Designed miniproteins, single chains, continued (2). Designs and how they scored, part 54

Each design is a single chain, and the fold is of that chain. pLDDT is the mean over its residues in the fold that is shown.

## One batch from the design tools (miniprotein)

Design m5859
Fold by ESMFold2-Fast:
Structure m5859 (fold): chain A 83 residues (1-83)
Amino acid sequence: GLPEEMVEAMRAFVASLSREELEALLKELQVGIQALKEFQSVLDTLDIPESEKERLRKALEQSMEIAELLTRLLLEKLKELEE
């Protein structure tokens, strides 16, 4: 999992955004997540050393974990605004 300090920083960031900014960021984040998934699907086909592929896989896993957490926080905040 991600460090608690990072989670708190992301919550504070999300809390600072307007509804319009939350919706815009969520849309961009969904595009980014799709791009990461597509890159992950082709990573094994790249003509690069296996050690480099493993490094990229770990970087993709971390990026995906961050993106998934941010998506959750954005959705939670948007739900709060739907009162």
Scores: mean pLDDT 82

Design m5860
Fold by ESMFold2-Fast:
Structure m5860 (fold): chain A 58 residues (1-58)
Amino acid sequence: STKTIELVAVAPTAHEALRAAAEAAARYQREHGAKIVSTRFSVLPDGRFRVTVTLAVP
């Protein structure tokens, strides 16, 4: 059976948010054998950037 999880990173710049999300996703992949399914990017009302990574765990 497959489970899905979302990891969220928020930062003042797009580059920092993407880097934080990538690092969190890489750690989760190493620990759980997870695969990245999708990545969502959004700009928050205060000008910060949010990156959401969805992963599938076997």
Scores: mean pLDDT 85

Design m5861
Fold by ESMFold2-Fast:
Structure m5861 (fold): chain A 88 residues (1-88)
Amino acid sequence: KKVEEGIKKAKELLDEMANTSDSDVIAEKRTEIGNEINSLESKEERKEFLEEVAKLATEKANETTDEKAKAALEALKEALEDSAKLLS
């Protein structure tokens, strides 16, 4: 339940990142996504969050036409995937 709520929140934040060209807003939303993982208490929930949000970030990057937003979403995807591998 908690991980599902975190993923839903992260999806909303990813949508906001995909629809802006403001670098400060992109950085703020990325920080909020990072804060969601810190609210999860188990390694299993964190791994599930990281893997699912990385997938969503990949989908959003592919749909985004703004170059700043796309680059930020691609960088976030890589960071989330790397973090998930460390938890394996």
Scores: mean pLDDT 82

Design m5862
Fold by ESMFold2-Fast:
Structure m5862 (fold): chain A 77 residues (1-77)
Amino acid sequence: MATLTGAQSVEFLTQQLNLDPVAAKQLFVELVGDGSEATYQQQFERAQIEYVVQLYKAGQLKDPETFLQARRLWRSA
């Protein structure tokens, strides 16, 4: 499928980054800027989520500028 819900995005982050579900949920909230129920039901493009996973694995999300760009992608998708 081309999109994932916010809840499915948290599961995807948990599996791909081998994070605690709590840590994955925190990363998701920081990227989208909202932890509301509506945001967890919102759909996000899978390709953008996969791109963010690659940035995390490369250590690039530690760079503030790259993190802000990733945040914009998630909020606009």
Scores: mean pLDDT 74

Design m5863
Fold by ESMFold2-Fast:
Structure m5863 (fold): chain A 95 residues (1-95)
Amino acid sequence: EKEAKEKIEKKKKELIEEIAKKLTEEALAGGSSESFEDLFKGALYLAKDTLEGKESGLVEPVSEKGKELVEEAKKKKEEIEKEIKEEYEEKLKKL
């Protein structure tokens, strides 16, 4: 259903923002000299591209913790997509 796609997109946007925030916090904790705004913009772009599969592996987080956050995010994206698809497939069978 169209609603399933919209729900997945909303969840992806929320996940991208959460990852970007965590990556920014990690970079600041690691002693980055960049501003919060610049780091957050970079992290948001990296998280979006990684989850969309467009530039996976082209830009890597500097820290191991940042890399772990990106991998965790990829797993959460797959779980969200699977769960929503299964929910809507069952709903369609009832109609």
Scores: mean pLDDT 62

Design m5864
Fold by ESMFold2-Fast:
Structure m5864 (fold): chain A 75 residues (1-75)
Amino acid sequence: SEEEEIQRLRRRGEELVERTVREMQKTAGLSPEQAERYRREMLRASDSFIRLREELDKGVEELARAVQEVVDRLE
């Protein structure tokens, strides 16, 4: 279901954010406070991206259907 897909994407996003923050702590020497701030910002960005992607997926599906209908009428 769409809800299950969103939950999977959210979980994957959380895992990627955590991994990214850990790498940044290793490479850039972020303080725990800085790491938490980046984590929150990345999670917010991830959530916004997931919402945008879901809307885009709906738009792409609708556009593909409209294009196919036009092609079917021209042939």
Scores: mean pLDDT 75

Design m5865
Fold by ESMFold2-Fast:
Structure m5865 (fold): chain A 80 residues (1-80)
Amino acid sequence: MKEELEKILEEIKKLTEEVRSNPPKSREEAMALLREVSDKMGEIEEKLKKNPKEASDEVFKIYDEIVKSVLDLYKTIGAL
């Protein structure tokens, strides 16, 4: 679980940098990015619900960092 969450965190950070360098040119492109991030967050939530014993303090710390990175991405997109 921890390694999977760290990978998602890095992917979201990379998406934020890519959006910063090349912002979405349309509402449709921005919504597609928001959907991709939403799907990743839903996968994390399901894993946490099914495996609560694997939800250590370290896992919750990474999850908090993911949530903050998602908010940064939404701000970078200009939140539709």
Scores: mean pLDDT 75

Design m5866
Fold by ESMFold2-Fast:
Structure m5866 (fold): chain A 65 residues (1-65)
Amino acid sequence: MLTEEERLLINKAIEIADKYEKQGDFEKALEIYRKVLDYLEEKGVNDELYQRIKERIAELEKKLA
């Protein structure tokens, strides 16, 4: 499903989102995670990575509620 280059880019995006989350910028972290999730859905990826991103989005949404 994903190419090696696509996996690398997704991993970098997740690292950036994690950095924003650790800085307390939950809104930017959420934006990046949502874009990653949308991309995974477009590529038909629904594995453990997909579930992990989905869980992180839910956790961040609770912090912003």
Scores: mean pLDDT 81

Design m5867
Fold by ESMFold2-Fast:
Structure m5867 (fold): chain A 80 residues (1-80)
Amino acid sequence: SAAEEANQRALERHKAEMENLYQQTKAQLKRTTDEEEKRKLYEQFVASVQTIVESAPEEIKAELQEFADAKIAELRAFLG
């Protein structure tokens, strides 16, 4: 349906936005040696992706939350 197609496009758009935020945050983390600053960058990333999930259509929130959780875990692993 047109609604299902719109939801799929919204899901792809929001996932791309999260991926861009992930890459930007990762690049910033590579340029910092301060542990306090690294924590702030991580916390800002978590808050940003949660805001994207909250603003998303209800129908895609669950899948988008799973994607957000995966990116948060990936960033945590990158930090060690």
Scores: mean pLDDT 89

Design m5868
Fold by ESMFold2-Fast:
Structure m5868 (fold): chain A 104 residues (1-104)
Amino acid sequence: SSEARREALEAADRATLLELARSPDVATRLAALVAMGAQGDPAMVPTLVEMTDDPDVRVRTAAVRALGLIGDPAALPTLERLARESPDPRVREAAALAIRVIRA
């Protein structure tokens, strides 16, 4: 089931998730970013910051949400830039929410 696949990804090691986040397949990148956010590992923050520049807006939005879930203040400069400057309203709104969560 899709639920079992999600649980398997949430249990995947960091190296596997970092590889999947760089997959040419958008759906694979999205699944990896969701799993990274769920695991909450700050070591994934640099890769998630890179993924905020992804060509696909869904991937950019997922990366921003994952940064918010991890809650590492090291992400704040990137999130503050995206909240002000991102051309996509969904990314700006997600970044603003992530900043509030991290500062809570």
Scores: mean pLDDT 85

Design m5869
Fold by ESMFold2-Fast:
Structure m5869 (fold): chain A 77 residues (1-77)
Amino acid sequence: MTELDEEFKAKAAELKKKAEEVEKTGDKKKMLELAKELAEELLKLIKKLNPENKELIKEAEKKIKEELEKVEKLLEE
């Protein structure tokens, strides 16, 4: 695996631990904050792995935004 793949796995493990902790509390605000943090980290990784693929980055930004809007709606329901 590349250095970037190792960094991604480490970050994913950290985010998983945070998600498990938040799930135990049932705090909707913390869940939304974690979802936003995950989205930002994912976008940074996509840009780092594919800096020249502008179309892929744009599609990723759009999909991440749409998923965040769905999470916000579920938490505000």
Scores: mean pLDDT 71

Design m5870
Fold by ESMFold2-Fast:
Structure m5870 (fold): chain A 57 residues (1-57)
Amino acid sequence: GLQNARDRLVELAKPYEDKLQMKAEDIVNLYLSGQIDQATLASLLGVPQQRVLLALQ
């Protein structure tokens, strides 16, 4: 469900909290609230967009 996808995105974002000066949950909420798109989220995390897609499934 959406909760499981959110949890996977949070785990993906955790290593980047210090680099981005943001909590993983806050980074993920920017995407889920529609403030940033999937490509922007992938760019912030330094990962391929496909990895974000996999976390959403």
Scores: mean pLDDT 77

Design m5871
Fold by ESMFold2-Fast:
Structure m5871 (fold): chain A 100 residues (1-100)
Amino acid sequence: SSAEKKLKQYAELAEEIARRLEELAKETGEIGRKAAESAREAAELLRNGGSPSEAGAHVYSAYGLARAAAILDEKTREELLEAAEKLREIYDFVAKVAKS
């Protein structure tokens, strides 16, 4: 279905965000690593047809952690806020699927 294709596209985006958050974790430390882990778990669930509600929870966790990391680290702030914005976009789509 069209929705299934879009979920797989968002899985790829979440995986890309997870990789970038992991790279930034050299500056952000534990909070950035946790954001990356949550984004990766969301990507796995979205890719493998797991629960949209569970995937959405992991995306939202990654979003919150990325925003928190941005508050704490000025050097990576712009990239972390960009990652958070993309995670929020994924969340809004996944939440709609979960409610359908």
Scores: mean pLDDT 88

Design m5872
Fold by ESMFold2-Fast:
Structure m5872 (fold): chain A 65 residues (1-65)
Amino acid sequence: KPSREEIIELLKKYGLTDLQAEIVADILLKKENPTEQEIVDILKRFGLSDEEAEKAAKELKKLFN
């Protein structure tokens, strides 16, 4: 299970604000084991493109495994 700080740092690399990254990190940590598709759907709601969301979701999924 990744640290909250690791998730926030990765999300900020993809252009999320500090507040957005904190909210998304808390959502992901609340989930037992988020699927790549669940992560993509969340990130798209926060303004990432399909391509950006897919790339970020793959990196995040590596942290959870």
Scores: mean pLDDT 82

Design m5873
Fold by ESMFold2-Fast:
Structure m5873 (fold): chain A 87 residues (1-87)
Amino acid sequence: SLPVAQFVEDVVRLLEEAVLEGRWDTEVEVPQEVYDALRTDPEAARQWERAMTPLAEAQGLMDEGKPREEILRHLEKARKLVEEIRK
């Protein structure tokens, strides 16, 4: 689902920027198109579930003050999923 892929890519970008700048005040708004896709498209729901695992892991590492390199590694997993969805 393009809406799910775009949202995951936007979240990864914002979190990478926050990590590099030492910021934790990143606000993310979930677009209506993502909610609509999750409600109506089982494939979108599966893609969301797959993406949320590495994103949740990255956020947990950020909250624990883990090294930037470890956080970015988990964000890279989410980015690779976006590339897979877009193929």
Scores: mean pLDDT 74

Design m5874
Fold by ESMFold2-Fast:
Structure m5874 (fold): chain A 89 residues (1-89)
Amino acid sequence: MSPGERLLEEAVRMAVEGASSEEIAAYLRSQGVAEEDARFIGEHVDNPLLSDETIERIAEALGVPAEVVRDRLAEVGGKIIQAAVDRVL
C-alpha cells in the first residue's frame, strides 16, 4: 500500500466514523498533504455522489489511481448513510 493509499483509507475511515471535514483536513495536513488538498479531500470524502472530476482531483492530490479513489469512496457512501441512520434512530 502506498503512502497516498494509506492516507485515503484513513480519511475514509474517519468520514465513516463521523469525523468533521475539518478533522479530516487536519489529519491530512499533519501527514504532509498540502493545506488546499487536505481541505478539498475533507470537504468531499463524505459525499456519496462524487463527480469523476472530484475523484480525479483527490487521486492527483494523494498520488493514487482514480480507480482506487472510486472504490474507497463508494464504500464511504454506503457506510455514511448507515452510520447516519444508526445515529438518528
Scores: mean pLDDT 73

Design m5875
Fold by ESMFold2-Fast:
Structure m5875 (fold): chain A 78 residues (1-78)
Amino acid sequence: MDSERFKFYKEMEEYLEKTKKLDPKKYEESKKLREESEKLGLQAAQSKDPDVSEELRKKSEELFKKSYDLAKKAIEES
């Protein structure tokens, strides 16, 4: 179940809102990474090949983590 992913997404949204006020430039970078992650996630869901789907899902999760880490760093550097 996606409960852990939901908690992670909620935490990321809280970080993004805080980052928007503290560092708008890093907020825009984090937002772009999140949008790319979401796009790859949709491609993974649409893929009929399980190996391709899994690779796209991993890339999506990697970009999402980068977005989250960037938002956290922006808060720490503020």
Scores: mean pLDDT 75

Design m5876
Fold by ESMFold2-Fast:
Structure m5876 (fold): chain A 59 residues (1-59)
Amino acid sequence: SAAEEEAIEREIEEFIRENREKTIEGFVNAGFPRELAEKMAEGILEVEAEAIRRRALRR
């Protein structure tokens, strides 16, 4: 349902908000420039968002 999809997307938004800076700092600490770390973090968070979505849809 639309309400269930909205709840899943809200869970994903919360996850991204909580983990974005931490993921960026992880890449910066690994030696990547911050601008590149931001792009890499976005890619990783997109993959994890898809994992959350798939997990929810299997319920």
Scores: mean pLDDT 82

Design m5877
Fold by ESMFold2-Fast:
Structure m5877 (fold): chain A 56 residues (1-56)
Amino acid sequence: SAELQKEIIRLEMQRGALEVAIAVLQVSPNPDNDMIARLRARQAEIDAQIRALQAQ
């Protein structure tokens, strides 16, 4: 449905924003590895949500 497609696009955009945030943290003088790990975990949650929506 159009609603499912819109939600998938929203989640893909959020995943992209997290990837940019991770990249910025990784190039910092003292990278916050705990924060990077949490953001990576959030990306995995978003990926799981996208897969669930695509399976509908």
Scores: mean pLDDT 88

Design m5878
Fold by ESMFold2-Fast:
Structure m5878 (fold): chain A 87 residues (1-87)
Amino acid sequence: MSMEEQAEAAAARIESQVGKETTVDGKKATVTEAKAEVEVDKEKKTVSMKATVVLETEDGEVYTLTASATVDFNGNLTEPTQTSIEK
């Protein structure tokens, strides 16, 4: 598959997490929203990804996780990953 197709498949896999159960701060949480944006830079041979995941706990609290990473075409990180979580 092309690198663009692989990037889109990775984004689709992140978005498929909607409805999955996980744990945040020791509480059960469900992924209510998941969005991934991917950008392929053919000149730099890099793929940049930004993911936003919304988690809802059993107590009705909502957490938003954002993560960004840039990898080269061999899967190596070219820039440090950045993550944030907000309630």
Scores: mean pLDDT 75

Design m5879
Fold by ESMFold2-Fast:
Structure m5879 (fold): chain A 80 residues (1-80)
Amino acid sequence: SSIVQSLIDQGNDLLIQGRDYRLQGNNQQASQSYLQSGQYYYQAGDYDSSIDSYTAALRLDPSNQQAQQNLQRSQQLLQS
């Protein structure tokens, strides 16, 4: 649907922004962009992309409890 495609497009844009922030050494902004990217993929039902984005966020900010919880939820939905 056009709504699902819009959510995926927003996820993709934030993933690119996260990568750009990471390349600039702005790990905090990169982690936040990856977290938001994962949230859009999750809303779209793309749990594989959501897991990848949350994993990227946690690589830069391992103590982020929201990213840890969201990663676990995405993994559970992928396995169900």
Scores: mean pLDDT 90

Design m5880
Fold by ESMFold2-Fast:
Structure m5880 (fold): chain A 61 residues (1-61)
Amino acid sequence: SPMDDKKLDIIDDHASKLDKELGRDTAGKVYTEAMTKVSTAKSVDEATDIINKLTDDALKS
């Protein structure tokens, strides 16, 4: 669906950024967790909030 496609685009954009900043292994872990949590999101905004939180938590670690 258009919403599912948009969710994947958001995850991919954040994963690419994390790969550059923290390396592939850390980016891969965030990506995997984001796929699971974002799949349950009811909206693109909720999906964005989930991925932003996971990204921020990873960058602060």
Scores: mean pLDDT 76

Design m5881
Fold by ESMFold2-Fast:
Structure m5881 (fold): chain A 110 residues (1-110)
Amino acid sequence: GKEEAIEAGEKAAEGGAKAGIGAVRGAPKEQVPTAIGLGLRGIGGGIGAKLAAESGGSVEEVKKGAQQAKDGGIRAAELAKKSGGPGKKLAEEGAKEAEEGAEEAIKAAE
């Protein structure tokens, strides 16, 4: 329901933040802006899903935010993986949280 969609959107945003931080820690200097952008995409998507659920927005608005959070988190983890160093585990954990939160938000909104 509404409460579950709100909580799931928040989880997706937190996952996106964690994935972005992990990507920044692992990224070469030239890729740090990309890592920041992907983390912000994840955070913004999760917050968007949460706000859509809180305001009684459409299922499609929740889905759009949720998919954005999942995309940002996964891409941040892929960037961290390419760098292979510190931050990879944090980024992978964040991406998983963003994906789980996104899927929970979509299910709760339906």
Scores: mean pLDDT 85

Design m5882
Fold by ESMFold2-Fast:
Structure m5882 (fold): chain A 56 residues (1-56)
Amino acid sequence: MFAKVEGKLGGEAKVTFENGKEAKGTIVSVEGDKAYVKATFENGVEVSIVAELVKE
């Protein structure tokens, strides 16, 4: 799944999926231009994803 994430390590993050859907998440680690994100959907399901980190 291709997704973009905006936020800081350990803070609140905004995840945007390629289909335009958004979810809240937390960046748990960053590796270069990629981030490991724990995303929580509206139905309460948590998933771990790798997303492209949007840089300043």
Scores: mean pLDDT 74

Design m5883
Fold by ESMFold2-Fast:
Structure m5883 (fold): chain A 70 residues (1-70)
Amino acid sequence: GAMDRELALLAAEELGRKLGAEIERETGAEVLSVSVREVSDDELEITVVTTLGTHRTRLSVDELLEMLYS
């Protein structure tokens, strides 16, 4: 539903920020941007751009909602 989509988007944004912070901590790279894109009705893509390269991950809406309730 629309509520699930909104929660999944918020979860993806939070996950992207956490992944960026982890990359900075582990590599010393600087995070330049974090973005979330809807690639389908059921799938989101998180893109983290750093000074050392670009990291992309795709997660389903269901996976993101499970992470919120775990």
Scores: mean pLDDT 81

Design m5884
Fold by ESMFold2-Fast:
Structure m5884 (fold): chain A 72 residues (1-72)
Amino acid sequence: MGDRELIRRALAAGQAGAAAGSSGGAASNVMAHDTLKGEMTAEEGARGAEAAAKRTGDPQAREASRLLREAA
């Protein structure tokens, strides 16, 4: 799977979490979106999403972090 596809899947996970009212999902959505746009590296995005997952316990933020880490 290409790095761009992994980042896009991370964005989908973050969007699902955000739509469910999760602050972790909203944060990971921003990280994945900025990574997809090239405004941050996949490593930076993964680190941000991991921090959001640890802070909130949100499974969607955890999934986004995992996908961004694979893309890095």
Scores: mean pLDDT 80

Design m5885
Fold by ESMFold2-Fast:
Structure m5885 (fold): chain A 82 residues (1-82)
Amino acid sequence: MSEEEIEEIKKKVEEHIEELVEKIKENPELVEEAIEQLEKLIKEQQEIVEKEKDEKEKEIGEFAVEKAKEALKELKEYKEKL
């Protein structure tokens, strides 16, 4: 996996997470379920990342987990405004 491919994957991951957060915000009733699902996915992905032997795959996974944690924080803050 090239460095350019890693950057492209990271950009797509960030864009996808941002799009999902905006869609959830458009449907406030989904916020609680989205928070629970995201917390579960973060835990599962963190365990996968810890076991990853490929440094490039691990870097992508760590980036995805970090962006997912940022999204979780944003959704929790949004829920407080409801």
Scores: mean pLDDT 81

Design m5886
Fold by ESMFold2-Fast:
Structure m5886 (fold): chain A 74 residues (1-74)
Amino acid sequence: MDEMARMVASRASYLAREAEKLGMYDLAKKLREAQQKVIDSLSQSPLEKSQAIVEALQVIEEARKKIAEKKAEL
């Protein structure tokens, strides 16, 4: 039902797979945890959902930079 939450969870899942392919397992774990928090928040209060989305967006942005840098080295 929440389009932003679904988009954020999808992005975190995609980046976790990319991180795993590059051997970045700690980053992949952090992305999977962010994804799970967003999914769990869908049945919770609007405040908890907003907090989970903000946290996930921060993890996604850091992950995007690290994955791009790793790919550029290959």
Scores: mean pLDDT 82

Design m5887
Fold by ESMFold2-Fast:
Structure m5887 (fold): chain A 92 residues (1-92)
Amino acid sequence: KLEELKKKALEEADKLEALSKKYKAKAAAEKDPDTKAYYEGLAKVYEEASKRLRKASELDDVEKLKKEIRKTAVEMTGRLLRLIGDYEDKRL
């Protein structure tokens, strides 16, 4: 049902918002500039994904909602993997 999918999108948005706050706190406490930038990058990716899922939850079309959830997941995963790779390259 549409309502159940909207609820799950909002629950995931809350989880991503919590991850964003966690990494913002880690960035604030971090002394190493590369690690700080990495945590700031992670926080931004999670924050943007959370906002996108909250907007998607306003959709009254199941197909459009599923498409936006999938698109958000793909874009978030790609950005996270790039940040991890870039950070590891700086540490190796």
Scores: mean pLDDT 87

Design m5888
Fold by ESMFold2-Fast:
Structure m5888 (fold): chain A 81 residues (1-81)
Amino acid sequence: EKEKIIEEIKEYEKKNKEKRYELLKKLAENKDPEVQKKAAEIGKKLVARGDEIEATEKDEATRLKLGKKAVEEYFAEVEKL
């Protein structure tokens, strides 16, 4: 069961690699310092949330679900820039 959850996490990361790349590329092409600053702040929030989920949630399946939600919230915030 644990092995299956680990494989599911790997698949999720692989599928989101291109979406993340395209989003980061778009942010890098935006030369506005205000946008860059906001993107950095949103990125810090994602990292902090990931750390909280990992520290507080012991179940890997639930961590995967919460992690997916955190990543989607990150994308939604970045898209507002």
Scores: mean pLDDT 69

Design m5889
Fold by ESMFold2-Fast:
Structure m5889 (fold): chain A 98 residues (1-98)
Amino acid sequence: DEVERKIKEIEGEKEATITYLDTTEFPEFTDEQIELFKKKLLESAKEALDNSPTEEVREAVLEAFKEVLEHMKKRASPKMQEKLEEVLEEVEEYAEKR
């Protein structure tokens, strides 16, 4: 099943991303760098959601993104954590849009 295969691919990419984040030290970003990072994360999430062929795949993408963001927050500065929370809110709103 193509849908099952795509969901497994998303889960695998999520696990790889989480492993990378758990082993990577977050540098101190300037305010400008934090805003750019937020913009890039939003663009990537929206693109992934837009390219999801079914609701089931779209839900899998959203859940994977939420888990990745939660792992990012564990290692992030307080200011970056705030921006990651804003990204999560915007991504969830975008996912609900039909």
Scores: mean pLDDT 75

Design m5890
Fold by ESMFold2-Fast:
Structure m5890 (fold): chain A 76 residues (1-76)
Amino acid sequence: MDEAVQEASRDALKAHEELKKLADEGASLSELQDKGKEYADRLTAKYGPHGVRVSASVSKDANGKIVVEVVVEAAA
């Protein structure tokens, strides 16, 4: 479990960095949401058998800035 969480966290960090890079390069909110879902689905498929789920959300803050969140959750 712990090793799967660590590997999922590394992959999630890479996904977060890629989404941040795309946002900084001017990708649209819809493109970032689609890409975030793609990363989350792929990582959950990879680590789900080990009790790990990955989710991604992309939103705009009150100032119109893109906020990217990638979360790794382990089953208790």
Scores: mean pLDDT 80

Design m5891
Fold by ESMFold2-Fast:
Structure m5891 (fold): chain A 120 residues (1-120)
Amino acid sequence: SSEEQLRRAIEAIDRFVELTTDRELQIEALEAALRLVDAGLASDENERLSAQQMTAAALRLIGIALEEGLRSGDKEKMDRLLQEANTFVTSIMTLSDNKAYDELERLRAYIEERLAELRA
């Protein structure tokens, strides 16, 4: 269900941010998450541009996961971050494919609130 995919996306990004110790990287992760959601919302207008934007944002989440893992030397933490990034990306893809725009807009609002809290 779209509601279940929304819940999975929220849990995945929350876990990703929780596992990231650097505040600047937490902010970058939420900004990348917003770009993924925005690309999903825009998929009907330009599928190729949406896919390119999703790719760039997904690669940034992967980069943050690798940086966190390499700095900490914690391979298990890195694997968990990569798993949460994959869960988030695939949930956005599923919501976008199902044209679940209400759920994508709710996810966007949730991420914006989390980002505002970190910037406060």
Scores: mean pLDDT 88

Design m5892
Fold by ESMFold2-Fast:
Structure m5892 (fold): chain A 79 residues (1-79)
Amino acid sequence: MAPKNLTAEKDGDKVKISWDKVDGAASYEIFVDNEKVATVPGSESSALLKLEEGEHTIEVVAVGAGGASGEPISIKYKV
């Protein structure tokens, strides 16, 4: 299942992304411009990203305890 309600907002010198938790997620993988930049525990529903100036595509994928990846949720954000 894809995470829902992915948002991005400026938080000081970083960008805070947040999403709704997915039941059964062991972790979330975060991609910026098709590159995996972070993995956060399934107990978390937000991350702080250090992005360069310009437009970026941010994706979040829920990963189950068995290692199976769900569908991504995607947004565009300009720093």
Scores: mean pLDDT 82

Design m5893
Fold by ESMFold2-Fast:
Structure m5893 (fold): chain A 100 residues (1-100)
Amino acid sequence: MEEEREKLRQEADELRSIIENPEIFDKDGDGYLTLEEVLELVRYIADKLGIKLTPEEVEQIRAEAKALDKDGDGRLTPEEARRLIGRFINRILEKWKKEE
């Protein structure tokens, strides 16, 4: 488990870089992220952490993204996307702490 923690810390460092630059997932270059692009990024992060997302977790993330979408057009600012991704990572890290 200590080796797994070290690996998770290193992966968390890489993930922090991605969180700080969510614009890299803005495929249409309009300065916003769609709900689907945010979900794709979350799935990418979960995969990197070796975590299998349940359908319920996916729906929770989608609901949180929709709540951050203040104008209801299905588009998030990079800052809103970063906030959502940060919440997801924090939940995963807290789960790992609790199970140890």
Scores: mean pLDDT 67

